# Designs tried in a protein design run: designed miniproteins, single chains, continued (2). Part 91

Each design is a single chain, and the fold is of that chain. pLDDT is the mean over its residues in the fold that is shown.

## One batch from the design tools (miniprotein)

Design m7362
Fold by ESMFold2-Fast:
Structure m7362 (fold): chain A 97 residues (1-97)
Amino acid sequence: MDDAIVGSIYLEQKKYEKAIEYYEKAIAKNPDDAEAWLNLGEAYLKQKKYEEAIKYYEKAIAIKPTARAWKNLGKAYEKLGEYEKAKEYYAKAKELE
């Protein structure tokens, strides 16, 4: 089974540490997989590791800027109390929808 798919199964099961392991394997094989970087960031966000989540969301955006990636970046900044940055990134997400 594909490592990114296995990572997504663990993410759905709220097994975030295992999800991270499999997404890291997926990006090692394909570092241009924006979706794998985005999902890696989401797993870190669920663990309340907001700075790590931001780092991986920024990598996903650098590869492919999507509404979902900007929305997730906004959510991470909101969790850090950076409300002005969150508002800016939510606006970017809305422009791409």
Scores: mean pLDDT 87

Design m7363
Fold by ESMFold2-Fast:
Structure m7363 (fold): chain A 102 residues (1-102)
Amino acid sequence: MEELIEQLRALRSALETAKRHARAGNYDEAAQIAEAVADGLRSLAEQSKNPEIQKLLKEAADYARKAAEAFRAGNVDEAISYLDKAIELVDKAIEVAEKELQ
């Protein structure tokens, strides 16, 4: 569980990095990071034995993927909105995981 929390914090940090690249006009880099995070979240969801964490991470992965697609389409405001939703869901997954640790 500690390793899951560390991995989720790293993926959350990567989503914030994608937002920074987007604000700088680096939409291709933001899309690549969002795509990589979506794959990471999906893999962690498949490995999770907690159904609430599994659901949250699958939903977060879907939003991260939608963000990457929106960046590639030039829909920057929509992409940033999807990144914010992914971050919110990752934060909820971290909270659930931390409660399992005590």
Scores: mean pLDDT 88

Design m7364
Fold by ESMFold2-Fast:
Structure m7364 (fold): chain A 69 residues (1-69)
Amino acid sequence: SEVEEARARLEAQEPLIDTLPEEDRRKAELTLEGIREAIRLLEEHKEEPELVEKKVRELEERVRKEIAE
């Protein structure tokens, strides 16, 4: 499932943040928080896949902009 795939990615990447240079940690933390928010959206709207896809795309764009700042 998409939730399981996102959770597996989160679990794999979370311990690696501590190995990153300080300047890269913020970007990694923003990315992981984005994944956590995507999981919440999938769980809250599990019966509305089209709405979830739209909201996840909006979330990805928001996180990308936050990382670029």
Scores: mean pLDDT 76

Design m7365
Fold by ESMFold2-Fast:
Structure m7365 (fold): chain A 55 residues (1-55)
Amino acid sequence: MEELDKLGEEVESLIREYARAGQEDKVLEIIGEYTEALRNNDVEKLKEIIEKAKS
């Protein structure tokens, strides 16, 4: 699951950025979506999380 690991690193980076900015609600939302995506092995969902954060 090499791609899942790489996308996971990007999501963790986003979580750190939001945490540093004091965006606790966004941190919790991303963690929830990330956990569900990992449970389902959903690569597309991980990509969606990253794209939404950049928007």
Scores: mean pLDDT 78

Design m7366
Fold by ESMFold2-Fast:
Structure m7366 (fold): chain A 63 residues (1-63)
Amino acid sequence: MDLGEDKEALRKAGEEAMEKAVEYAKKGDTSLAAAYASAAALLYMAAGDNEGALAALNRVDAA
C-alpha cells in the first residue's frame, strides 16, 4: 500500500461517499445519509483532509 500516492484516490472515494450521503438525505433516509457521511469522514481522514472530514461529520450530526 502506497499511502503517499493514495491520498488523491482516498479523497475521491470520500467525495463519492459524501455525494451519496447528500442524495440519501434529500430522499429523507437519514440513516443511510449518516452511514455514507461517516464513511466519507473516514476516507477524508485517511487522505489527510481534515476540512473534508469535518464537513462529513457535520452531515452525520445533522441526521
Scores: mean pLDDT 75

Design m7367
Fold by ESMFold2-Fast:
Structure m7367 (fold): chain A 63 residues (1-63)
Amino acid sequence: GPLEEEARRRLLEHMEGLAKKILEQNPDAKAEVRRVGRDTFELIVEVDGKRHVFRASVRDLLA
């Protein structure tokens, strides 16, 4: 419904903002946000030859 759509939009915007901040602080890094489920996104960060994955769901944003 509209509440779930708004929560998904806010989660995506929040994670994209985090990716932008990571790139601003680490110019040699790579960062992207991927949708991996209906209400779940992953922020993928590659820095110093290592890949880090941070998973977040709509529930995490609403809590």
Scores: mean pLDDT 79

Design m7368
Fold by ESMFold2-Fast:
Structure m7368 (fold): chain A 107 residues (1-107)
Amino acid sequence: LEKLIEEYKRRIEEDPNDARAWHDLGEVLFLQGKLEEAAEYYKKAIELDPNDARAWAALSLVLTKLGKYKEAGKYWDKYIELGGESVELLQHLEALENKDLEKVLKY
């Protein structure tokens, strides 16, 4: 995980507009239990790519785990608005909860 964090941070330093690098770093931080940091990186990812439905869903989950239910609901509503489906969301969120890095990076 540390090597992936260094790689994604380097990509962000080289291109701060690489929305995917912000998203992937957020997922790695989530897997490490750094929920507040994960939320910040997911927020940056959606600022750069507002159509990243998975980032909206992941941010909603992170905020729910942090007890920020009202804010989490807003990001969840955006995920649904973007055509997000419960099955795809469930698979992605289960991968995050189970700390399955291979599955997280695949979705």
Scores: mean pLDDT 75

Design m7369
Fold by ESMFold2-Fast:
Structure m7369 (fold): chain A 98 residues (1-98)
Amino acid sequence: MLDEIVEELEKAIEEGKPLHEIVRLMVQAVRAGIPRETLLELAEKVVKRLEDIHGVKMPTPEEILEAIEKALRGELPYATSRFEAIVKGVLEEEAAKK
């Protein structure tokens, strides 16, 4: 269910899961059709949590969603950042599991 994807993503953020796992759950949420407003709220939580735990400079919530949406549309032929590289890797792994 859509609610289960959101709950799993929030739990992963709270537990400080690796960025790769968080991106995988965000991609699943986008594919499941979670509303953009909810996705932006989740992306904001991701940015805050990862910056607080790892001291990593994160993209903005809007940039995170834009990267995922572009990758899903095939509009990211190459990665321009480490975050975009992680998004591409997640999509390639999910495609291989079909």
Scores: mean pLDDT 74

Design m7370
Fold by ESMFold2-Fast:
Structure m7370 (fold): chain A 79 residues (1-79)
Amino acid sequence: SRETTLAYARAHAGDPWAVTALLSDLKSPDPEARAWAAEALGLVGDPRAVPALERLLSDPDPRVREAARRGLALIEAAA
């Protein structure tokens, strides 16, 4: 979504509010938005996202589950 894209751009600019917005997008009814937010959080590499991404491993949409696995792998690689 536009909101997810803006939150990602702000997170890359070091805005802590953007990380909070991405965490909120993980609860979106739109699976595309959830998948995108999961990848964005992985690219940001903030370990505070780990519990939320772990919950998405059980998401009904396979794209969201795949994005969560990638996000977790990116955060682990950054550690």
Scores: mean pLDDT 77

Design m7371
Fold by ESMFold2-Fast:
Structure m7371 (fold): chain A 77 residues (1-77)
Amino acid sequence: MLEEELRRSEPLITRLTEALKNIKDDEELAETLAAILREARERGATIAESLARMALSVLGLSEEQVEAYAAKVEARR
C-alpha cells in the first residue's frame, strides 16, 4: 500500500530534490516543480504530489498559482 505509493513516487521525488538543489531561478524552479506535480497526479503518486505542492508553497505560490502552473503544463500536452 504505502510502499507501492513510495516506489511510484521515488523517481519524481528524486527529480524534485535535484531541481531544488540545482535550479537557482525561482520562475524556472516553479515551472519544473509544477511539471513534477502534474506527472505525480497522472501517475497517482500521492507522496510526490504532496512534496511538490509543499515545495511550491515554500516558494510563496498560492494554491491558485500552483493550479495555474499545473494547468499550463497540462495544456501543452
Scores: mean pLDDT 74

Design m7372
Fold by ESMFold2-Fast:
Structure m7372 (fold): chain A 63 residues (1-63)
Amino acid sequence: LSERAKAAIESMVEAAMEKAESAPELAQRIGNAAKQAAEMGQISQEFADRAMEAVERALRERE
């Protein structure tokens, strides 16, 4: 994937995670998708790690 495509995917994941704050199940799915995309080289591993951390934060807010 081109660097522009990676940036677009990362931007879309960030926007989706912001909307998923009201839906923890969606946050989990987005986090898992970001992790898989990083393993496939579509986004950075550091970005996938941040996405998973945001998912964990959203889940904690519901406890």
Scores: mean pLDDT 67

Design m7373
Fold by ESMFold2-Fast:
Structure m7373 (fold): chain A 62 residues (1-62)
Amino acid sequence: APVQLSEEQAVAAVRETLTAHGASEEVIEEAVERVRELARRDGALTVPQLNKIVSEALEKAE
């Protein structure tokens, strides 16, 4: 079965991943807001959805 992350797990994972990549607080907060929106609607996020949010946040931060 595909791994699903709760809202809290997804937020923590995004914050940790973006911080490790040197992203600004602005970029991290934008990604966290996106995670919260999707988690509230779907109840959970999959790892591919999380990775897409992280990638989009990093691309915007250049």
Scores: mean pLDDT 79

Design m7374
Fold by ESMFold2-Fast:
Structure m7374 (fold): chain A 72 residues (1-72)
Amino acid sequence: SMQQTTAQILRTAASRLKDPQAQQVLLDAADQIEAGADPRLTVIRAARRLMDLGLSEYELGQLLDQARQEVA
C-alpha cells in the first residue's frame, strides 16, 4: 500500500542520516503514517523539520530519491 511504501522509504532514509535528531524525525513520520496519518502532509512536515535542522532542499531530495530506489 502507499502508506506501507512511504513509511518504508522514510525508515530507509532515516538509516542514511547520522544525526540522531534528524533520524528520529523520519522515524516518527513513518510511525505516524503507519498509524493512519496522511503520507503527503506527514512527509511535508518532516521535510520542514529536517530543513530546520540544517538539511538543504537538495540534500532532502537526494536522500528521499535514494531511499525510494532501495525500496523499489
Scores: mean pLDDT 87

Design m7375
Fold by ESMFold2-Fast:
Structure m7375 (fold): chain A 100 residues (1-100)
Amino acid sequence: SRDADSLRAIELHGEAEEAIKKGDYEKAVELLEEALALDPADLDSLLRLAEAYEKLGDYEKAIEYLRKVIELLRPQADTPFHAKLIEELEKRIKELEEKL
């Protein structure tokens, strides 16, 4: 059921946001990976996973999730909003690659 999965994803996002607020990035990753299993194309889950992995010092995984976001945004890259977001994500990837 998509409705049940959507409600569970909302709950997982709320719990992940609380974990991030507490600095518990390992717990945030667990919750966000569960949310992503329910919706593999959820941009918010992918972006939050990239942030959580960056905070954990796992720059390779952070880059992987940012690249997944860019790939999902590419079909809409001709819109000014999505083009700017892709540019910001590409800049963030370059900054993380310098830490590898």
Scores: mean pLDDT 85

Design m7376
Fold by ESMFold2-Fast:
Structure m7376 (fold): chain A 97 residues (1-97)
Amino acid sequence: EERGRRTLELVRKHEEEFIKKMQEALDGLRKRLQEARENGDEETSEIYEKTLEAVEKAMKLGLDGPVLEKLYEAVQDSENFDEKAREALKLAEEVIK
């Protein structure tokens, strides 16, 4: 029946949207990390580097959904990026333990 096909299509669509969000969030974090390194901001670069490592570890464990959503929010709000990046790091550390 059509139900099985529809469920697979919905899963695929959610996966595509998730992958796009993931790429945007990670690219935003990498750009901010590079900018911090170029400015010699060791403290900020360390936070972003730890956030990237924690997100990548969460992704390997399949626990990345909430972490990537938080990171995506950080990228959209440049004024509060540092605070939201720290929140994403904390969330990633809690899920990967």
Scores: mean pLDDT 71

Design m7377
Fold by ESMFold2-Fast:
Structure m7377 (fold): chain A 66 residues (1-66)
Amino acid sequence: MAAVDEAAELARKILLESGVPKEFADRAAQAIRTVLETEADKLSPEELKELAERMAKAVANHYKSR
């Protein structure tokens, strides 16, 4: 649980720092958290954090590319 919560919080911070509005950041963080929960049994805490960072950056880049 702690590793998923930490990774999800990191993703949310990356989204907010990238200029994604709080409402979108909240929804994206929830979606990312759901994926992380699914992968939690298969990935290490480090891998969960890396996955969260990649997903957050992908969402932020998609928002910027508009």
Scores: mean pLDDT 80

Design m7378
Fold by ESMFold2-Fast:
Structure m7378 (fold): chain A 70 residues (1-70)
Amino acid sequence: MKEELEKEIKELEERIKKLEEEIREIEEKIEKETDPEKLEKLRKELLEKEIELGMLQIKLGVLKLVLKKL
């Protein structure tokens, strides 16, 4: 059980890291973009990724708390 939680935590941390990199790339594109329509699309994608990141961070926090209680 503990080893399974540690594996899930590691996989989730890797997913969070990848998502943070995707968010950084979108932010860089937003800074360089001058087309209003493309900028709106990028901002929507950024918001969707930020929401996903927040949910994954909450899940990671819960799993780490469960692991500490074991």
Scores: mean pLDDT 84

Design m7379
Fold by ESMFold2-Fast:
Structure m7379 (fold): chain A 90 residues (1-90)
Amino acid sequence: DIEKLYKEAIEKLKKASEAFRQGNADEARKYIDEAFKILKEIEKKGGKVSLEAYFSLFVARVAADMGDFETAAREAEHARKILEEELKKS
């Protein structure tokens, strides 16, 4: 169920942005990595995730590795909003 996978990815990204804002970098990175895995499962099932969503997740991960948790949180939220918009169009 592609819709269920989208909802799971959205929830992971909400948790990631919250964790980044609280300085829980390891927990936030875990949620970002889990979101990436879910997006790949959507693609395997024939769903199409925008390149913009992937790019925002990539930037969030890189920012987190550099200690820029504000940028990481913002980019995780941006990816979440893109996925929410994609889900509404389905």
Scores: mean pLDDT 86

Design m7380
Fold by ESMFold2-Fast:
Structure m7380 (fold): chain A 55 residues (1-55)
Amino acid sequence: MEIKADPELVEEAVRRLLNGEGTADQVAAELGIPKEVVGKAVKYAIENGEASKYR
């Protein structure tokens, strides 16, 4: 997957979403990254088995 936003902000967005700390729209707005990038990053982390490291 190609991530077109700051990798550290994307990682934080994925962590927040997987922990239920907000919606993709809210987290994207708070971190200043596109919602579609947040959604793709979450799906990518789950598909690559990386979701466990954010839980």
Scores: mean pLDDT 71

Design m7381
Fold by ESMFold2-Fast:
Structure m7381 (fold): chain A 55 residues (1-55)
Amino acid sequence: STVRDYIEKLYEKGALSEEEKERLLAQLNDPATRSDAVAEVFALLDREGITEATK
């Protein structure tokens, strides 16, 4: 899955607001902020217990 797919899953789960989702998507599309956005998304996935091992 792409990082964008993970942002959508976090939003569907209610872990992100609409504003937070839009911010992360914008940061993911900006080369200057992409790595920070990726790190934040993976930190949120870990916090919420969403891992590949849980499929």
Scores: mean pLDDT 77

Design m7382
Fold by ESMFold2-Fast:
Structure m7382 (fold): chain A 71 residues (1-71)
Amino acid sequence: MEEVLKEGEEKLQKAFRDLIEKNSDDETLEKALQIYDEFLKKVEEAKKHPDYEQRVKEILDEAIKKLESLK
């Protein structure tokens, strides 16, 4: 699980950095920060559940897709 989370975090961080590098629009940057914050909160909540591995994977996929949709 930890390896999957680490790889997912790297992808998420790359998508976030790419978005910041491309876009100087304050609204888009604020949305990206909100997506990242929501990701962190959902991961912490998922850790409380016995099926957290599947939940974290879904949370990572959703966050990455949301960030990519802002490009």
Scores: mean pLDDT 74

Design m7383
Fold by ESMFold2-Fast:
Structure m7383 (fold): chain A 74 residues (1-74)
Amino acid sequence: MEKTYHLTLPPARTVQEAAAGAKQAEEYAKKGNVIVDATLAPSAKGLFTLQLRGIGVKTGKKVTVNLTDLEVPE
């Protein structure tokens, strides 16, 4: 099966949420991880959590990273 590696982010409610998620996804990819899925969810106190799920390029192991405290514009 052909492998397609792509960063897919869920729709963000604001431009700043989308920008923060994109920057974090890019940094995660630069570390040699492959992002196959991303979820942006509300957290406590009106902040958001971005969960990145991917596969290590050389290890083939599943990797999950939670990035918390994403700020939303007032």
Scores: mean pLDDT 55

Design m7384
Fold by ESMFold2-Fast:
Structure m7384 (fold): chain A 73 residues (1-73)
Amino acid sequence: VEEAAGRLAEAVLLAAQGRLEEAQALGERLLAEYPEETLARAEELLAPAVREAVALAAAGRREEALAVLRAAA
């Protein structure tokens, strides 16, 4: 779950940066490698951190956004 959460956080960060093709490719790999239930659990665990990280990334504070996501994973 923690590994899946970290990878999901990476996909979210890529999408926030406008790197949609890379985010989609990573998302497809996660769907192939992990059960849907595991990904749903990872999303639930990341929900507060994702909101904070998205706000930080939107402010241009990418390193801090990544640190928040890594701490939550």
Scores: mean pLDDT 71

Design m7385
Fold by ESMFold2-Fast:
Structure m7385 (fold): chain A 60 residues (1-60)
Amino acid sequence: SAEEEEFERMLASLGAALRAAGLSEAQVERLLAELRAFYERTRDLEEFEREALRVLLEAA
């Protein structure tokens, strides 16, 4: 679906941002897996966006 495509694009962009912030590949993979699990539970892209922003701000 268009929402799942948007989710995958956002997840990829977040991964790139976390790597740019200096996180290790192991840390990035763990955080992306947690965020994927969060989206699978909620199926709410807006809730996912808020959680992703929280994670990114904490990593910076």
Scores: mean pLDDT 84

Design m7386
Fold by ESMFold2-Fast:
Structure m7386 (fold): chain A 72 residues (1-72)
Amino acid sequence: MREQLELDIQRSMLRMFLSVSERHLDPSKMSKEQLEQELKILQKKRDEALKIGDEETAKKLDELIKKLEEAL
């Protein structure tokens, strides 16, 4: 239905964000301030993914969060 199409668009946008983040985020090259800012962004995106029921994307975002936390 109409709500399903909106969810599909949100999932596509979150998956694009995840793909870009996985390619461009290198925790070993980031400052502590950059790591903390990116963690906040990733946490918000993870919560969005959980809210729309995309548990796979949320899980991958959580993996990125853990990688950044390890670098702190």
Scores: mean pLDDT 78

Design m7387
Fold by ESMFold2-Fast:
Structure m7387 (fold): chain A 77 residues (1-77)
Amino acid sequence: SEEIEKLKKEATEELSKLIGKATEAVRAGDWESLRKYLEEIKKLKDELIKKLESLGVPKEKAKKIADEVLEEAGDKV
């Protein structure tokens, strides 16, 4: 459980930074940078799911946790 909580915290912090950059790109009309940040967000979410599965979390639950982490990260922006 400690390993899962650490992964959630680290993922939330990294995703918050990327969502912040994506939001700035939208405000600046920088659609190329927005696309790149959205791709990085998806990649981090996929990597989080994979790491959770490696810790014995079932795929469906790992996906739900990743969705919750992404929502929390968005709330911090």
Scores: mean pLDDT 85

Design m7388
Fold by ESMFold2-Fast:
Structure m7388 (fold): chain A 85 residues (1-85)
Amino acid sequence: SEAEELTERAAETLFAQLKKLSEDPEALKEGTARAVEELRAAGADEAAELVEKAAEAALAGDLEKAREYARKAAEAAVDAYLASA
């Protein structure tokens, strides 16, 4: 339940940020690169790849696909956090 709640909150937050930043492609690219670097530094490689896919979908205007990848990224990030904590 707690993991599901964290995942839903993280997915909502990520998707909201991607949606807003999709109006500024340069800001989205810079934000995505930074997030990917931080996730890879934390050992969350799968989450990093999914964040890149979510950002690519958002840049393409495919908000449904961006939401799907954002959810998968949040799941991978929460799983990595729980495995390392």
Scores: mean pLDDT 83

Design m7389
Fold by ESMFold2-Fast:
Structure m7389 (fold): chain A 69 residues (1-69)
Amino acid sequence: MLVLEPDEALIEAAEEAKEKAIELAEKDPVRATALGVAAALLYAESGDNEKALEALEEVDKAVEEALKK
């Protein structure tokens, strides 16, 4: 089996948090936002600041659309 380096594990966790945040945006915008911030922090900690900002932008858009309903 493939053993992930710590940075790769952080990126994987960040991707899961981001996907869950987007899925939760309509049902729980507050938790979706918190998960989006967590995903961004995990990406930043892995050294990928660009993906961190992208994750924040995607989650923020999903939450804005949910609140607009």
Scores: mean pLDDT 78

Design m7390
Fold by ESMFold2-Fast:
Structure m7390 (fold): chain A 63 residues (1-63)
Amino acid sequence: MDLKKILQLIGEILRLIGEIEDLRRQLALETDPEKIARIQAEIEELEKRRQELLEELRELEKE
């Protein structure tokens, strides 16, 4: 088990969660449909990246 890599992945996941929450706050205040669509797409990209890192973390725990 690579503890350093696990800790790095956890740190990256926490950073992504913070970025997603910030974007969701921005989305709640936005009224421009084009900007709403861009923020929503960015949130979806970050959520997908977060899921990929969680999957990688689970695989590392199995070793």
Scores: mean pLDDT 82

Design m7391
Fold by ESMFold2-Fast:
Structure m7391 (fold): chain A 67 residues (1-67)
Amino acid sequence: SLEEARKRITELEEELKKKGLPEEFARWYAMFKDILQTIDGLDEEEAEREARKVAEGLVKVFEELEK
């Protein structure tokens, strides 16, 4: 369910923040990892790799928009 997806995303985001990762990166990574696994059906390893690329790209885009 959407509620269960939100819980998984929030738990992963908080775990990543506890490990010292930037807040914006953690948020995007957690969200896209769940989307890629649940909606696109990617394997855990593929979802992690692609979510990292997306999260890094989004952080860079928002940094450029703030300039």
Scores: mean pLDDT 81

Design m7392
Fold by ESMFold2-Fast:
Structure m7392 (fold): chain A 62 residues (1-62)
Amino acid sequence: GDAAARAAAEAGRAAAERALAQGNVKGMDSTSLYGAGAAGAAASGDEAARDRYIRKAQEAAD
């Protein structure tokens, strides 16, 4: 994507990580945050980070 799309994706991933670090979510809510992290990583071309977020989302859902 262009620079603006990449910056937005990085900001979204950083916001998701901050929310998770604050412990304001439990169980199913963290699944949505990991999903947002995966989408941000994918948009920035970081497939390894995307796959890690997807795995964490699956673990949080179960």
Scores: mean pLDDT 70

Design m7393
Fold by ESMFold2-Fast:
Structure m7393 (fold): chain A 57 residues (1-57)
Amino acid sequence: YSEEEIRRIAEIAGVSEEQARRAIEMLRAGETDGKKIAEKLGISEEQADKVIVASTL
C-alpha cells in the first residue's frame, strides 16, 4: 500500500493514517476480525470494518 492509499483508507474509515497503517498490517498478517482490529487500535468496530472494506482491491 502507498501513502496515498493509506491516506484514502484513513479518510473513508474516519481514523488516523497511523491507525489505518496498523490495521492494514494486521490484515496482511491474516487478521480478518474487525472486533480484534478495533480493540487493538482503540477504534470502533464500525471504523475497523470500513478499513477492511476500503482495503479491498
Scores: mean pLDDT 80

Design m7394
Fold by ESMFold2-Fast:
Structure m7394 (fold): chain A 64 residues (1-64)
Amino acid sequence: SKELFEKALEALKKGDVEEAKKLLEEVYRRSTDLNVRIGAYEAIKALEKGDVEAAIKTLENLLK
């Protein structure tokens, strides 16, 4: 989960929103941790709204 969040954050910083979304959808689908799933879901919803900055903040908070 942490490795996938780090890869998603790197993708967003490079402007690759579609790659980040795929990685976050994989975390949401495969994770058994509720907090990890909620974080992935919030980041996906931010990206669906076009709010890349909100998605980045969500991922950075999950990685702290």
Scores: mean pLDDT 82

Design m7395
Fold by ESMFold2-Fast:
Formats: sequence, structure tokens, C-alpha cells
Structure m7395 (fold): chain A 63 residues (1-63)
Amino acid sequence: MLSNPRLRELFLREVEATLELMKAAIDLRYNPSEEARAAFEEAAARVRALAEELARAEAEYKA
């Protein structure tokens, strides 16, 4: 059953991924390289996947 503790864990994971994305975005902006771009794209995909999972879990909790 999805509850506040479960949503909290999922949210914390999404926050961690978002921080990683922000770091990658800063690296890409100040030192553009293929490596920085790849890291940014990977981090962005991870954040997107976790955001979708969190949104789904939140919807189940509100139901």
C-alpha cells in the first residue's frame, strides 16, 4: 500500500536524481564536452523516469 513513508522515499530518490541533473547541467554549461552532454542526457532521463514513477505513486495515494 502506498503511504506517506513510501511517497517520501520515492520523493527523496527523485530529489537525489534532480541534484545529479543540476550538477550535470552546470558542468555542461561551463565546460561543454561530449562527456558532459552524455552525462546530462543520462541524468535527465533518470529524473524523467523517477518523476513519472512519483506522479503515479502520488495518484495512487490520493485515490
Scores: mean pLDDT 77

Design m7396
Fold by ESMFold2-Fast:
Structure m7396 (fold): chain A 54 residues (1-54)
Amino acid sequence: AMKEMYERVQLIVRAGDAIESGLDAALEELEKQSPEDAELFRRYADQVQAALNS
């Protein structure tokens, strides 16, 4: 739905910048601004990290 798409885009944009300084930093920053978005980011970060390690 639209809300899910909006949150996905926001995570990609914000995570993209913060990932250069570290996934943990991106998660911590999201948690302070939006705990709900932080949980969604964890799901995506885990999937991305697993793909990169494979």
Scores: mean pLDDT 68

Design m7397
Fold by ESMFold2-Fast:
Structure m7397 (fold): chain A 65 residues (1-65)
Amino acid sequence: MVTEEEIERVFAYLRERVAVTADLPEEQQRALARAIAEGSEEPVAGLSGDQVRGLGAAVRRRLGL
C-alpha cells in the first residue's frame, strides 16, 4: 500500500528536480507522483505508459522507494 508520505516525497522531487514535468499543473503532478509511488505503467498527466515507467523507475531509485 502506498502512503501519502511517499506520494508527497515523489511530488516534491518532481517539482524541485524534474524540469520536464515542472510546467504541469499541480493536480497532474500529484497524479503522476501517485502513479510513480505505486509503480504504475499506465499513461497519466499526458505521459505515455513507457514514459511513466522510465521516469518512475528513476525517481523511485533516487528516493529509495
Scores: mean pLDDT 78

Design m7398
Fold by ESMFold2-Fast:
Structure m7398 (fold): chain A 94 residues (1-94)
Amino acid sequence: DKLRREALAAMVRMAGNIIKKMLEKEGLTEEAKKIGELTDKAAEAIEKGDFEKALEYLEKAKKLAESTGTEIGKEAAKLLETLKKDVEELKKEV
């Protein structure tokens, strides 16, 4: 379903932007930039139906968020894990 892919991609971009802003406020500017780039790439992969690449980008973003050792990083990782589960669910329906 193209509409479901577009909706999920929009959610991934929105979540990535929120995570980026939260990490930037904590001075984690480099991690914020990389997570933003990874979530944008994940969203593009979802739009193209490349769920395997989307999951790889989200996993990389999650691990980077966890590597910060911060509470904000832990919350970001939880959100990214939820998005990974949403991608896996959509992959099963397509």
Scores: mean pLDDT 87

Design m7399
Fold by ESMFold2-Fast:
Structure m7399 (fold): chain A 65 residues (1-65)
Amino acid sequence: MEKITIYADTGQEAVDKVRNIAPPEVRNIEKIYISGPTDVEEVRKQLSSKPGASQIPIEANVDPS
């Protein structure tokens, strides 16, 4: 089964997308990519309520260095 990458513009959108994925498919999520600046800790906290989602890698645009 193919790995799934979640693409979102905001942390809230990312959380909502993951919450709408069926629990078995959550295991297939490779990473969450957020194109806008985001509080990764808040996203992780929100995802902790969904089994298997709290450990998904999150890649967010923190700063243009």
Scores: mean pLDDT 74

